# Designed miniproteins, single chains, continued (2), part 49

Each design is a single chain, and the fold is of that chain. pLDDT is the mean over its residues in the fold that is shown.

## One batch from the design tools (miniprotein)

Design m5666
Fold by ESMFold2-Fast:
Structure m5666 (fold): chain A 80 residues (1-80)
Amino acid sequence: LSRQELALIEDLAKLVITDPEKAVVLLESVLTHLGPIIPDEHATALQSIIQQIKNGETSEALSTEAKTALTALYSKTKPA
């Protein structure tokens, strides 16, 4: 992962708590663009996180879970 990708993952995870509505939009965008090229397990995990945010279930634990899921997702996709 590049330094820029790690920074984006950190910022997006923080948005889960600070701006959940914006976090949903950005996570849905990530899923739309990367979902077809990542393992189904990681896509399903990200969908679950998005639904929890939409349900108002935002927490530090969910932010950490989002960071973990995004890190796994980006580490499996090789942007050249």
Scores: mean pLDDT 75

Design m5667
Fold by ESMFold2-Fast:
Structure m5667 (fold): chain A 90 residues (1-90)
Amino acid sequence: MEALERLIEEAKQRIREWAKKNGIKRSDEQIEALAYTATKLRMIGAVLQRALEYRETDPEKSKEYLELLEKAGKGDEEAIEEAARLALEE
């Protein structure tokens, strides 16, 4: 799951920089938890944005994006990795 790992590491780096800049002490575990939450929201946003863009022009493709989001929510690793790739395109 290369794209997911990249998103998580980028989020961790941003959170660490933010904490350092603001003099806030965060544990590695807290940074990891925040990074997972931020990454999940970013992936959901990327998939929903595409579903919305295709809603009127290509309803079948819009439905495929919503099905991708449902599969990812159920823990389908292939669906999660695809959602992560879509998030990295932004």
Scores: mean pLDDT 83

Design m5668
Fold by ESMFold2-Fast:
Structure m5668 (fold): chain A 88 residues (1-88)
Amino acid sequence: MRTLEVSVDTSLLGGNPEETELAARSAEGLVRGAVEAGDRLVITITNSDPEVARRIVDAVRRAAEAAGARVTVTDVDGDVPTTVVTVE
């Protein structure tokens, strides 16, 4: 099984709802592509803004649930707040 790794820095989204929605839609596409290929997807959200991260995570969960995939979300506390989303 191959692992696809993607990183998103929410500090670069500037709290813009349009940029956040684009990131969420991109994540949904990555979930669909990974599930179709039989790959594991790991999305690392750095400088995690709780509202932005929640929107991305919710979008990933909905796409994964529709595709029959499992989602694990892990919040890593440290110098840089990080949320890791795994789809398999």
Scores: mean pLDDT 78

Design m5669
Fold by ESMFold2-Fast:
Structure m5669 (fold): chain A 58 residues (1-58)
Amino acid sequence: SGLEIVEEAIRLYKEGRYEEAERLLVRGVITGEISVETANLVGRGEFEKALELARKES
């Protein structure tokens, strides 16, 4: 689900695994599980807003 993608991407970002986080977010957008806006919020460090939007999209 989109929420699981965002939670995992945030975890990867916090671990400094930025390339893996970006790949996961791109796949989520391609599969339609998350919006481009949700992925952009994670990339900006807006983790709380990304989680809120992902919950609405799930």
Scores: mean pLDDT 85

Design m5670
Fold by ESMFold2-Fast:
Structure m5670 (fold): chain A 69 residues (1-69)
Amino acid sequence: APLPEILISPLYGDDFLVMTHRPGEPLQFDTLRLSELLERYPETAELVARYPEHSVLETPEAVITMLAA
């Protein structure tokens, strides 16, 4: 199956908007706390550490993008 694209946009405080796009499906939106984000996607710790820099992480499961401030 094609890999999903996951877009992460930091919100006010320690919350993140997570947008998941799978081909042929509508966009899915979740609001996660930092702890919940790191529990579901532990690889995103690197992206969080680099914020507000735009960064992309490719994994075997997904392409994950941290949007710039």
Scores: mean pLDDT 76

Design m5671
Fold by ESMFold2-Fast:
Structure m5671 (fold): chain A 86 residues (1-86)
Amino acid sequence: SLDEILEETKKRVKKAIEESKTVEEAARKVSKIFSETYKRLEESGEVDPEFVRKVLLEALEKVRESKTKEEALEYVMEALEKIRES
């Protein structure tokens, strides 16, 4: 389900960011998680793939430009919530 995919993604991203030593390392891990999440969401048929792709790419750019790991996590959570509400 959509909620299950998003909840798993939230847990994976939080862990990846917490375990990363730098924002750059966190961004690299988030990019991989987002690629996997995009494929799962596209396969589910429950969301507009074009909208999801746009939201995730915009979030990834914000993560890369983040000054702290906390800021990076906030951008990811915001993006996943936008997808949930779509």
Scores: mean pLDDT 87

Design m5672
Fold by ESMFold2-Fast:
Structure m5672 (fold): chain A 98 residues (1-98)
Amino acid sequence: NAMKKKAEELVKKAEEISGETLRHANRAMREANALGHVDVAERIGQIGGELDKKARENIKKALEDPSKAETYLNEVKKFAEEARAEIDRLLAEAQASA
């Protein structure tokens, strides 16, 4: 089934995007902690946790309904982009106050 194969390819791409953003969150948390901003590191961790949850929920929906897979996996891309922007903002604020 071509639709199922396309959904599986989109799932793989969404997993790559969310995984890259979660690795970025882990690096940002380490940097914020090194700067003495534990509260910033905690907020970055919370953002990463929310992204992981939303990504898993949308990937599950994409596999359950391959006809809507592109819609659900585009939501994962949007969540990853928003998470990265907020993480970068928080890290920049931590660096400015050091």
Scores: mean pLDDT 87

Design m5673
Fold by ESMFold2-Fast:
Structure m5673 (fold): chain A 61 residues (1-61)
Amino acid sequence: SPLARRIDELGATLLRLAREDPELARQMKAFVEAHLPTLSPEEQARVRAWLAEADAVIAAT
């Protein structure tokens, strides 16, 4: 779906920021998490997978 593609594009951006600017990545992650309840369960699962990967990258930096 178009929304699934946009979620993946946002996830890829978040992951890049987690490497380049962890502080900005944390802010973006918080914003995304605040909107998570407005998504479908399938969309939430997709977003949570990206958030978990970003958390791992931030922790390693």
Scores: mean pLDDT 82

Design m5674
Fold by ESMFold2-Fast:
Structure m5674 (fold): chain A 59 residues (1-59)
Amino acid sequence: GVENLQKIAELAEKKFPELFEKKYKEYSKVIKSEGTVRFLSYLDALADAAGEAAKELGV
């Protein structure tokens, strides 16, 4: 239900900053465009945060 989506979103939001910093550092080593690094880091961190949150909550 909506409560499960809310819990996933809240947990993902808490995980996001650490995952974003990790991806940003990784992409910064191979990509020179800061805009591209930020965008790719955002997409990967968002996917990872949502996936980890869903797995932790068993959904």
Scores: mean pLDDT 83

Design m5675
Fold by ESMFold2-Fast:
Structure m5675 (fold): chain A 58 residues (1-58)
Amino acid sequence: GERLREEIARLMERLKLSQAQVGEAAGVSPSTISNALRGRASNATQARILQALLDLEL
């Protein structure tokens, strides 16, 4: 959903991570991260990306 996309974008901005770095941490391609930021990824994929970002923040 839109809310997950916004949280992903916010955490990426806060942590100053590139799409490539987030993709590596989440185990997905940089294009998958780009699609998630555009709201084109499934909720499950967006949740996986968000979890990877939260793990990197800690």
Scores: mean pLDDT 80

Design m5676
Fold by ESMFold2-Fast:
Structure m5676 (fold): chain A 96 residues (1-96)
Amino acid sequence: SEAGELLKEAARKVIEAASLIANHPKASIEQQAQAALAMIDASLVLKQEKPTKEDAERLARYAEELERIAKELGLEEAAELAREAKELAEKALELL
């Protein structure tokens, strides 16, 4: 489905943004933990045959949090990936 494709793309962008945050030398333990949780949940969405509205809402929340963290760390690429992930997840929510 179109919603499923949008959510899988959002999940891939969440994983990439979270990876950039987790590997940043100035990321706090708390920021690394949030990135790790986002990566785990996004990876689970990629394995689902039929992603749900709850998956879309959860990805949008993770994306918003990762954008905030990326901006705090000055990671422009990670912030842009997180912003794009949020837009994709919100668009998927409109189709679910």
Scores: mean pLDDT 88

Design m5677
Fold by ESMFold2-Fast:
Structure m5677 (fold): chain A 93 residues (1-93)
Amino acid sequence: MERLERALREVEELLEKAENDPDIEKQKEHLLRALDLAERYFGGFLYAELLSRGLDVEEVRAILNDPNITREQLEEIAEILREAVAVARALLR
């Protein structure tokens, strides 16, 4: 429980940093780190959200590594991660 709560908090902090950073490359770094933590500590919730959108984690990682990534793609990935965090928190109580 404690390790999962810490991971959820770290992902939330990374999502806040991505939202507030005007530099696309730094936004990508924050979201990649958040994705890696989410997959490691609450991958089931991440995979469920990705599946509902017709995506897998490797596709999202490829998008985040694309030099031509758009702001809309960054926002979509951030929303996926926020939803995964919200579902995980609701079930842990």
Scores: mean pLDDT 84

Design m5678
Fold by ESMFold2-Fast:
Structure m5678 (fold): chain A 72 residues (1-72)
Amino acid sequence: SFAKRLEERIVEALKKLGFSEKTARRMARLFLAHGNSITPRQLAEETGVSLKAASRGIKAMMEVVKEVAEEL
């Protein structure tokens, strides 16, 4: 339940940055699977997005995690 809500919140944040739902969901799952420690290079290689896009995505995903942590 909580893990799915966190994934969906991350997906929506990434979609606001212009990522497709498929790409956003893959990015969210990889980020969460790596305990929020995935590098931009690794994320870019796994998803096919550019390094700049991966870096922006990671920053957005980290912000969502911080917001959720403060709501608990």
Scores: mean pLDDT 85

Design m5679
Fold by ESMFold2-Fast:
Structure m5679 (fold): chain A 88 residues (1-88)
Amino acid sequence: MSLEEFLKEDIVKTLEAMRERARAEGHPELAEALDRMIEIVKKLKPTSPEELIELRDIVGDVTRAWLEGSPEEALAAVREAIERLEKL
């Protein structure tokens, strides 16, 4: 497994855990947004170090909003992350 594949797999596992918790806590919009983000990340093949750094930064923003913010702030962060990922 490459370092890039390992990082991507770790990111997916983290997002899947967030998605399941959002579903369990009754936040269906957040769970749906996380599911969409997971699909995009799984299909993403970073071809440069710059793309990998951007992916890391996007996921970092979502993780921070999840840990420090409200479900509404987490949802906003995931929606912004989806827009940024679609530009990669």
Scores: mean pLDDT 81

Design m5680
Fold by ESMFold2-Fast:
Structure m5680 (fold): chain A 81 residues (1-81)
Amino acid sequence: MEKYIKEAEEATEKLVKYIFEKSKTQPVEVVEEEVKLMINSTYQSLTDYFGDEELAKKLSKVMQKKLEEALEEAKKEREEE
């Protein structure tokens, strides 16, 4: 369990960096749509892989929270531009 949470956090950190880089060149609406697709895709993949909705939900929530926080931070950065 701990190993999967750590791997999910590390993968999420890479996606966070991607969101910040994309937000510099793309409209906010495009970045929001990409984040939404990433969250939905991740949840579906985890559910299919583990066959355990509760585990998939816990892992996807960790990733979702960090991605949503990154998106909000990117939006604030855009307002300063």
Scores: mean pLDDT 72

Design m5681
Fold by ESMFold2-Fast:
Structure m5681 (fold): chain A 96 residues (1-96)
Amino acid sequence: SSEIQQLIEQLRSTRDPQEKIQLLEQLKSLVPDMDEKEQEALLEAVGDLLATERDPAVLRAVLELVKTLLKHTTNKSLILRAIGLILRAIGELWEL
């Protein structure tokens, strides 16, 4: 949906932790309605975010989003990517 694409673009452009959390929660609520292409785009955006993100509240919001996505995908490639992102986010939280 165009809404999902707009939220992903906003997530990529924002620098505010509170806005990131709000966008991640909105995207999480839309996960059950996402197609495979939208799921892939979301995981790519989350991966990019995790490259620089150190805010614990944002990292926890990412974990909840990716956990929700895992419940709504059967694509092996997306599952493996999602697991990698969960491990990365946990690793960042562990170093805090």
Scores: mean pLDDT 87

Design m5682
Fold by ESMFold2-Fast:
Structure m5682 (fold): chain A 80 residues (1-80)
Amino acid sequence: MSDEERLQEIRDLATKVLEENGITGEEREEKVQKIVDAVKNNKLSYGTLLTAVGRIGVPGLDTPENIEKARKKILEIANG
């Protein structure tokens, strides 16, 4: 996967997490950019985004606790 394709996937995953938490419209676009920047700066992993949407695909990692922790971390970055 190219870096550009990966960044698009990160944007799509961030959008989904924010929408599932009631964040829409222009506020969503600003918060998506904060999440993308956090991934670029190694403050957030791609795996954390996959976990937050239940798409990590690894048995035992898609626990409710891990999904909740991943969503919380993403929302903290989006709100910071």
Scores: mean pLDDT 75

Design m5683
Fold by ESMFold2-Fast:
Structure m5683 (fold): chain A 83 residues (1-83)
Amino acid sequence: LPTETLLDTLLQQLSKAVEAGDLIEADIQIGLIALVDAVSRVNADATEKAQIRSIVKQKVQAFLSKHSLPAHLRAQLEELAKL
């Protein structure tokens, strides 16, 4: 899905920002991931919303499992992984 491809791109950019120690860029990328999640669900029905949330949750949880993040950035991503 286009949304999934965009999320993968943003998570790759987030990974690079974290590896570079660029916390400003990392915060921007997390904000963009949250925006993509929100916008993708605006006109979605209940089934589509559940699918989008499942994809976002799975990808964010996978990212959190593979990366060590500053506490405040980790908390933002954990919030995105909530139902």
Scores: mean pLDDT 81

Design m5684
Fold by ESMFold2-Fast:
Structure m5684 (fold): chain A 79 residues (1-79)
Amino acid sequence: SIEVRFAEGDAEALLEREVARLEAEGFRVVAEEEEWLSDGSLARRVVLENPETGTRVELTAYTPAEDPAAGRMRVLTTK
């Protein structure tokens, strides 16, 4: 099954908190990507997998250059 969640705010803080929460549940980071867009906005992607359950979580965080507090994180869970 596929589940999608969104969170708004400080996207970097949201991303770090979600990674820490998932690692506490037995997930491990398997991929990380970071892209600085031409307008100075930051896009980050982190993929985590739980080796015991086979569950995969993809986190994408977007921090707008114009308003870093108005960022967004997407959580995509695949089981």
Scores: mean pLDDT 87

Design m5685
Fold by ESMFold2-Fast:
Structure m5685 (fold): chain A 96 residues (1-96)
Amino acid sequence: SMNAKSERMDELVKEIQKLKEEIEKTPDKEKQEKLLKELKEKEIELRRLITELLTSAVNNALIRELGVTEELKKEIEELNKKLKEKLEEYEEELKK
């Protein structure tokens, strides 16, 4: 679900911000390295979710564009049907 991915992205952004603040406040080098590793893992997850969301958005935009084309095809078919009916009426008048 796009909504579930968006919620996880928001959660990850908050977690990343919190980790960055904790890293800045941490004087211990070993603890800082562990926090940096956790930060990197969360940034990788966020990048994956952004890529997935962008791919979904592009696919949805393409489907929307194709949907407009299908609606236009239906309008052309309706127009052709009306023209055929008028042509048949014209032939009937010419037979009088």
Scores: mean pLDDT 70

Design m5686
Fold by ESMFold2-Fast:
Structure m5686 (fold): chain A 87 residues (1-87)
Amino acid sequence: SDEEIEKKVEENIKEFKAFYDKTLERLRAQAKARGLSDEEIEELIERFKYLYDIAIDTMKENKVTDPEKIEQIKADFEAEAERLLAE
């Protein structure tokens, strides 16, 4: 049912938020270790937040309930975030 799909999407979004928070903490630490300024780190965090918002919107719009698709969204987010950190 649509209600079961919506509930599962909400659960997946909560799990992705936890993954995002953990990944963000790691990336923030890596940026500091690379010698980025506080200003550069905050700009990088804003870019990560934008990627997060896109991922959440994608999960909602496409009603993503498949665990494999969630893992791919996590992997894509992490890869893009690490790419931005490497710039």
Scores: mean pLDDT 84

Design m5687
Fold by ESMFold2-Fast:
Structure m5687 (fold): chain A 70 residues (1-70)
Amino acid sequence: SPLDEILAETEKRLRRARSRDEVLRVTQEGASRLHDLYDSDPSITQDELDEALRRLAALTQEKLDELARS
């Protein structure tokens, strides 16, 4: 799905992030893209958006935890 494509690209960018500020910026951009897609595509449900945002939050937390251990 288009939401999965945004999540995959955001995950790739999160893996390359080297600081908390970069993680926050990448996450904010990813969230913005997910919301923009939801606003432009009426076939996307609120439940699908909420699940995508939940997955983005999990990816973000995983990366922040990785950086905190380094």
Scores: mean pLDDT 88

Design m5688
Fold by ESMFold2-Fast:
Structure m5688 (fold): chain A 81 residues (1-81)
Amino acid sequence: MDKLIEEIESLLEEIKRLLDELVEAIKNNASDEQLYELNNRIRDLIERALELAKKAGIEEEVEERITEIFNEAAKKLKELE
């Protein structure tokens, strides 16, 4: 497998895990500080994934996958309403 593709897949998996952690933190009434730290990690990983996606020529696919991951997190967050 191409090393760039493997790295992108790993980053997308990490983004998904951190978003799941963010949703759980919100459900557990975590502090703004904890939420801020999780959000910063997620943002850093997204920027890295998109830069690698540019190099690999799959920006469009990676952007769509990130959007899908965020949509799943948003669905879980709606349970709090």
Scores: mean pLDDT 81

Design m5689
Fold by ESMFold2-Fast:
Structure m5689 (fold): chain A 58 residues (1-58)
Amino acid sequence: LSAEQRAAVAELARRFPLDDDTLLTIARLVVREIEEHGLPASLFRPLLERALRQVAAA
């Protein structure tokens, strides 16, 4: 993860009561999705937030 991506994870960790391993695993999956589909890096935060919201709701 880049420094900007790590900062986004740290900020979102304050809002979602998930363990660090789960947060980092989801963040890595979002990075992979962005890279595989050629999506803009600006989608990292909104895609991560959406994924964390789904996991926290389950």
Scores: mean pLDDT 80

Design m5690
Fold by ESMFold2-Fast:
Structure m5690 (fold): chain A 66 residues (1-66)
Amino acid sequence: SSFASQKEALNAAYDQQLAALDAQIAALKQNNAPQSDIIFAESQQGLLRMKHSAEIKALENEEKKA
């Protein structure tokens, strides 16, 4: 379905963004960056997860109304 294709696209975008943040966090930890920098990056990861969850839920709500 068109909704399945849209979910796949959202998941692909999320996976790419999450991988970039995971790499950034790993680099910060490897280089003994300040704890504040690590916490900030982890908070960005959390916000990304919340955004992705909201986008999927919105799409599922649209599917139910179709």
Scores: mean pLDDT 86

Design m5691
Fold by ESMFold2-Fast:
Structure m5691 (fold): chain A 69 residues (1-69)
Amino acid sequence: SVFAAFEARAQAGYARLLAENPELAARQRQVSRDIGRKLREIGDGLDKALELRKQGKFEEADKAMGAEG
């Protein structure tokens, strides 16, 4: 696929830039950690919201999804 070939080339180029620039590699690791943490928090909120919806607690489910964040 065209997109798979493009992604592979882009990833190879980016990996080379990170290897040549340790400062960029350190910054990328920090950003990846921060994003991973936020995605986990969102996932936990969605799981709780789904459980509350099964119990008919729609207002509490909306709050669990960050409606009051």
Scores: mean pLDDT 76

Design m5692
Fold by ESMFold2-Fast:
Parts: sequence; structure tokens; C-alpha cells
Structure m5692 (fold): chain A 82 residues (1-82)
Amino acid sequence: SDIEILKYIADDVLEALKKNPSSVGAQEGLIGAAEELAKLGDLDYAIEVLREAAEILKASPDANEEQLARIEELLERIEKEK
């Protein structure tokens, strides 16, 4: 299913983000996967991956404040929809 493919993509992108927290490609890929998961109705998994991404970025010495803010805003929006 599309949801199962997106979960696999989100997990792969989370692993890439853990290895390189400053990767804009990994950050954007995770945001996109989480948004699509939420649109398809898997709010719980979207919330889980966004929480993990926020923790990774907060722990980064090169914390991108704009990308972290985008992730936290999306997380809050999805949590309110649940």
C-alpha cells in the first residue's frame, strides 16, 4: 500500500538524517513523507517520525532553526487533527 511504502521511505530518511542532521535533502524528504502519511490518515506514524526528526535536529551542533520550526509546526498541526 502507499502508506507502507511511505513508512519505509520515512524510516530510510530518518536513518539518513541521523547520519547527517544538516542534510537539507533528508530534512525535506522527512517533512514530505510525514505530510503525505498524515494526508493518507496515518497520523500516529507521521507524529512519531516528526518527533524523532525534531530530537535529531535539536541535538545537532548545526541546528537549522527554520527547518526545526517547520517540523515542530507540522507536528503541532497534525497532533491537533488527531
Scores: mean pLDDT 82

Design m5693
Fold by ESMFold2-Fast:
Structure m5693 (fold): chain A 67 residues (1-67)
Amino acid sequence: SAEQGELARKNAKETAEALAEQLRARGLEATVKIEEDENRAIAVVEAGDLVAKLEYDAKTGEETVEN
């Protein structure tokens, strides 16, 4: 549902922003990009050579684990 998609995006954004804030607290320049489609919310955190990608399922609101 739309509500679960909104939850997935919120979770992706909050987790990515928390990570970016931790990296900035260490003196790194960190940026956050949020991408969404009908099935997933994806957050990308970039800080220098570090790239972290977080994927959340829009149907469950949970982080996608690699199977």
Scores: mean pLDDT 76

Design m5694
Fold by ESMFold2-Fast:
Structure m5694 (fold): chain A 64 residues (1-64)
Amino acid sequence: MTVEEATAEARRLLAEHGPEYVRQRLDELAKEIEPHRGDPDPEVQRKRRLANALASLLREEEAR
């Protein structure tokens, strides 16, 4: 997953489900990633990119 793909997915989730859903999804992803810190596994990298995109968009939403 590219950074652009992760950002597009994060924007879609925010638009369809709102910021509370994004917070819940980010929390779930963070829990899934934590035990795999530093792991080069593609699935873990995909989750990290999505989590970073969700966190960034949530910050932008709260700053509006």
Scores: mean pLDDT 75

Design m5695
Fold by ESMFold2-Fast:
Structure m5695 (fold): chain A 69 residues (1-69)
Amino acid sequence: MLMDRSTVIAAINTNINKANAAEAAGDNDTAIQYYQIAIRTIDRNRSMFSDDEYNSIMADLNSRISALS
């Protein structure tokens, strides 16, 4: 069964929250890993997002990864 939009959004938010917690703890490697999981989830479900939503989320997540690299 394909994931519905609410399940996809919940999965993305869960991984972003885990990344934020790791970042706050100074665990940059773990934070990057969870942000990358969120990015992959977004890409796999690209059709669920408007271009504005996609560009905004991807810019934010890639900026975070860049800052932690």
Scores: mean pLDDT 83

Design m5696
Fold by ESMFold2-Fast:
Structure m5696 (fold): chain A 74 residues (1-74)
Amino acid sequence: MELEKKGKEAEEAIAKAAAEGVEAVKKEGAKAGKLSKEVLKKVAEAAAKLAAAAKDQEIKDTLETIAAVLEALV
């Protein structure tokens, strides 16, 4: 079923983006400072692309919100 495959791909991509975000925070924190604008842009771009690919309304809304929040922080 294509819908289940897209849902699983979206979940895996969200988990990957979250893990990358956590690692970026750890790396930034270790050098003293805040999360870099480059990392925030990268995560926002990934979230926006996932939102565009999502068919489920709740997943789409969540990813669009994440992208908008991260873009506002840049």
Scores: mean pLDDT 64

Design m5697
Fold by ESMFold2-Fast:
Structure m5697 (fold): chain A 74 residues (1-74)
Amino acid sequence: MKEELEQEIKLAMAKILLAVAKLVIEKGKADKSTIELLERALELLEEVPESDEEAQELRKEIEKLKEEVEEILK
């Protein structure tokens, strides 16, 4: 129960961080902090089972956004 709840909280936190990163990118204010937000979201998802379809989709979306931000910061 406690472990399951912690995983659900981490998944929710990752979703929030992704939403914040998307908002910052949409406003054209992406910077190094945006990459840090995306890396934090990926770190949270490491503790969620990889068999979770929602977590798998989030990882792919976060990785794509991180690549986009890295390209902007070149």
Scores: mean pLDDT 80

Design m5698
Fold by ESMFold2-Fast:
Structure m5698 (fold): chain A 64 residues (1-64)
Amino acid sequence: SPEEAKEAAQRALEAARRGDFDGVIEAGQKMLEAGFPNTGKAVIDAARRKDYVTAEAAAYDGLK
């Protein structure tokens, strides 16, 4: 749902700011499960590259 996706995006943003790789991946996966595959995939792909700046930006986009 949009509400669940926004909650997951908020957690991804907070995890990216901490440099918490596992937290970003988990939150990005929850964004995918909530029906927002493009933003969730962008968060996960950025985290896998260890690009937390891009992961934070993608998570923020999911919040609007």
Scores: mean pLDDT 82

Design m5699
Fold by ESMFold2-Fast:
Structure m5699 (fold): chain A 77 residues (1-77)
Amino acid sequence: ELEKAAKELAETVKELTLKELKENPEEANSIIPGFDEKKAEELAKKRAELVYEQALKLPLEKVKELLEKTKEELEKL
């Protein structure tokens, strides 16, 4: 179950990252000079991979809590 929760968290973080970059292009360009869709997707994928690796080191209940909070952030955008 932990692996499934970690994957869901990673995918949600990927979606959140892409939405944040789309809604705040000025901030995105300051982080990634010459910001474009390809660079945004690459950054989101790398962030998701890191989140997945870190989530696997956490207790399942903490991963579920982070997933819920991340989904709430995604819904606010």
Scores: mean pLDDT 74

Design m5700
Fold by ESMFold2-Fast:
Structure m5700 (fold): chain A 55 residues (1-55)
Amino acid sequence: MRLNDEEAEKFVHEAKKKYNLPDEYGPQLYQILLDNDLDVEKSEEAIKAFVEKLK
């Protein structure tokens, strides 16, 4: 499923809550969405991989 701009903004906010990330990661998470063509499944996997690197 492909996100529109409003859905992408909400997705980034929900990802920050889910992974307990500070607001400073907002632009990086949004870039991950763009790099994955705003696809929900690909973006979720990419964000999960990004968060694992921070642990």
Scores: mean pLDDT 79

Design m5701
Fold by ESMFold2-Fast:
Structure m5701 (fold): chain A 67 residues (1-67)
Amino acid sequence: MIVKGKEFENVGFTVLGVKDGEISVMVFALEKGSDDFYVGTGSGKTLEEAIEKALEDAAENKVFSAK
């Protein structure tokens, strides 16, 4: 998948909680070709929306660089 110009090939997520009809998740993603590691959080009315928002957040939050 491609988010904010980054292609992620390995994506995992954990549900942090559900409150007032919104699902909060944390995602962990590896960038294709660089193996850079990204972590993000997001919330949405559906699991898919929460994951999409968390991936957008993750694209801005590189935690580990392979170089």
Scores: mean pLDDT 76

Design m5702
Fold by ESMFold2-Fast:
Structure m5702 (fold): chain A 89 residues (1-89)
Amino acid sequence: SAAAKEAEEKKKKELEELQEKAEELLKKNPSLIKKIEELDKELEERAEEYRKIPDPSLVKKEFEEIAEKLEKEGDTEMAEIIRKLIEIA
C-alpha cells in the first residue's frame, strides 16, 4: 500500500538523521562509544540466558535500559537519540 511505503521512507530518513546526530556526538565524546559498548555487553550477558529466539521487544527493552543508564551518567542527548531509534524501529 502507498501509506506503508511512505511510512517506510519516512522511517529511513529519520534513522539516517539520528545516525548522523549519533556520529557527531560520538566524535565530540569518544568515551560514549565505550560506555555504550560496555552497557550493551552487560545487558547481552544478562539477557543471554533467557533469549533463545530474537525478540524485537526484548531488544527495545535492552536499548531502553542503556538509555536510562546514559541519562543517569549525564549523557542525556545520546539517551534521547537511542529512545527515538527505538520508536522508529
Scores: mean pLDDT 72

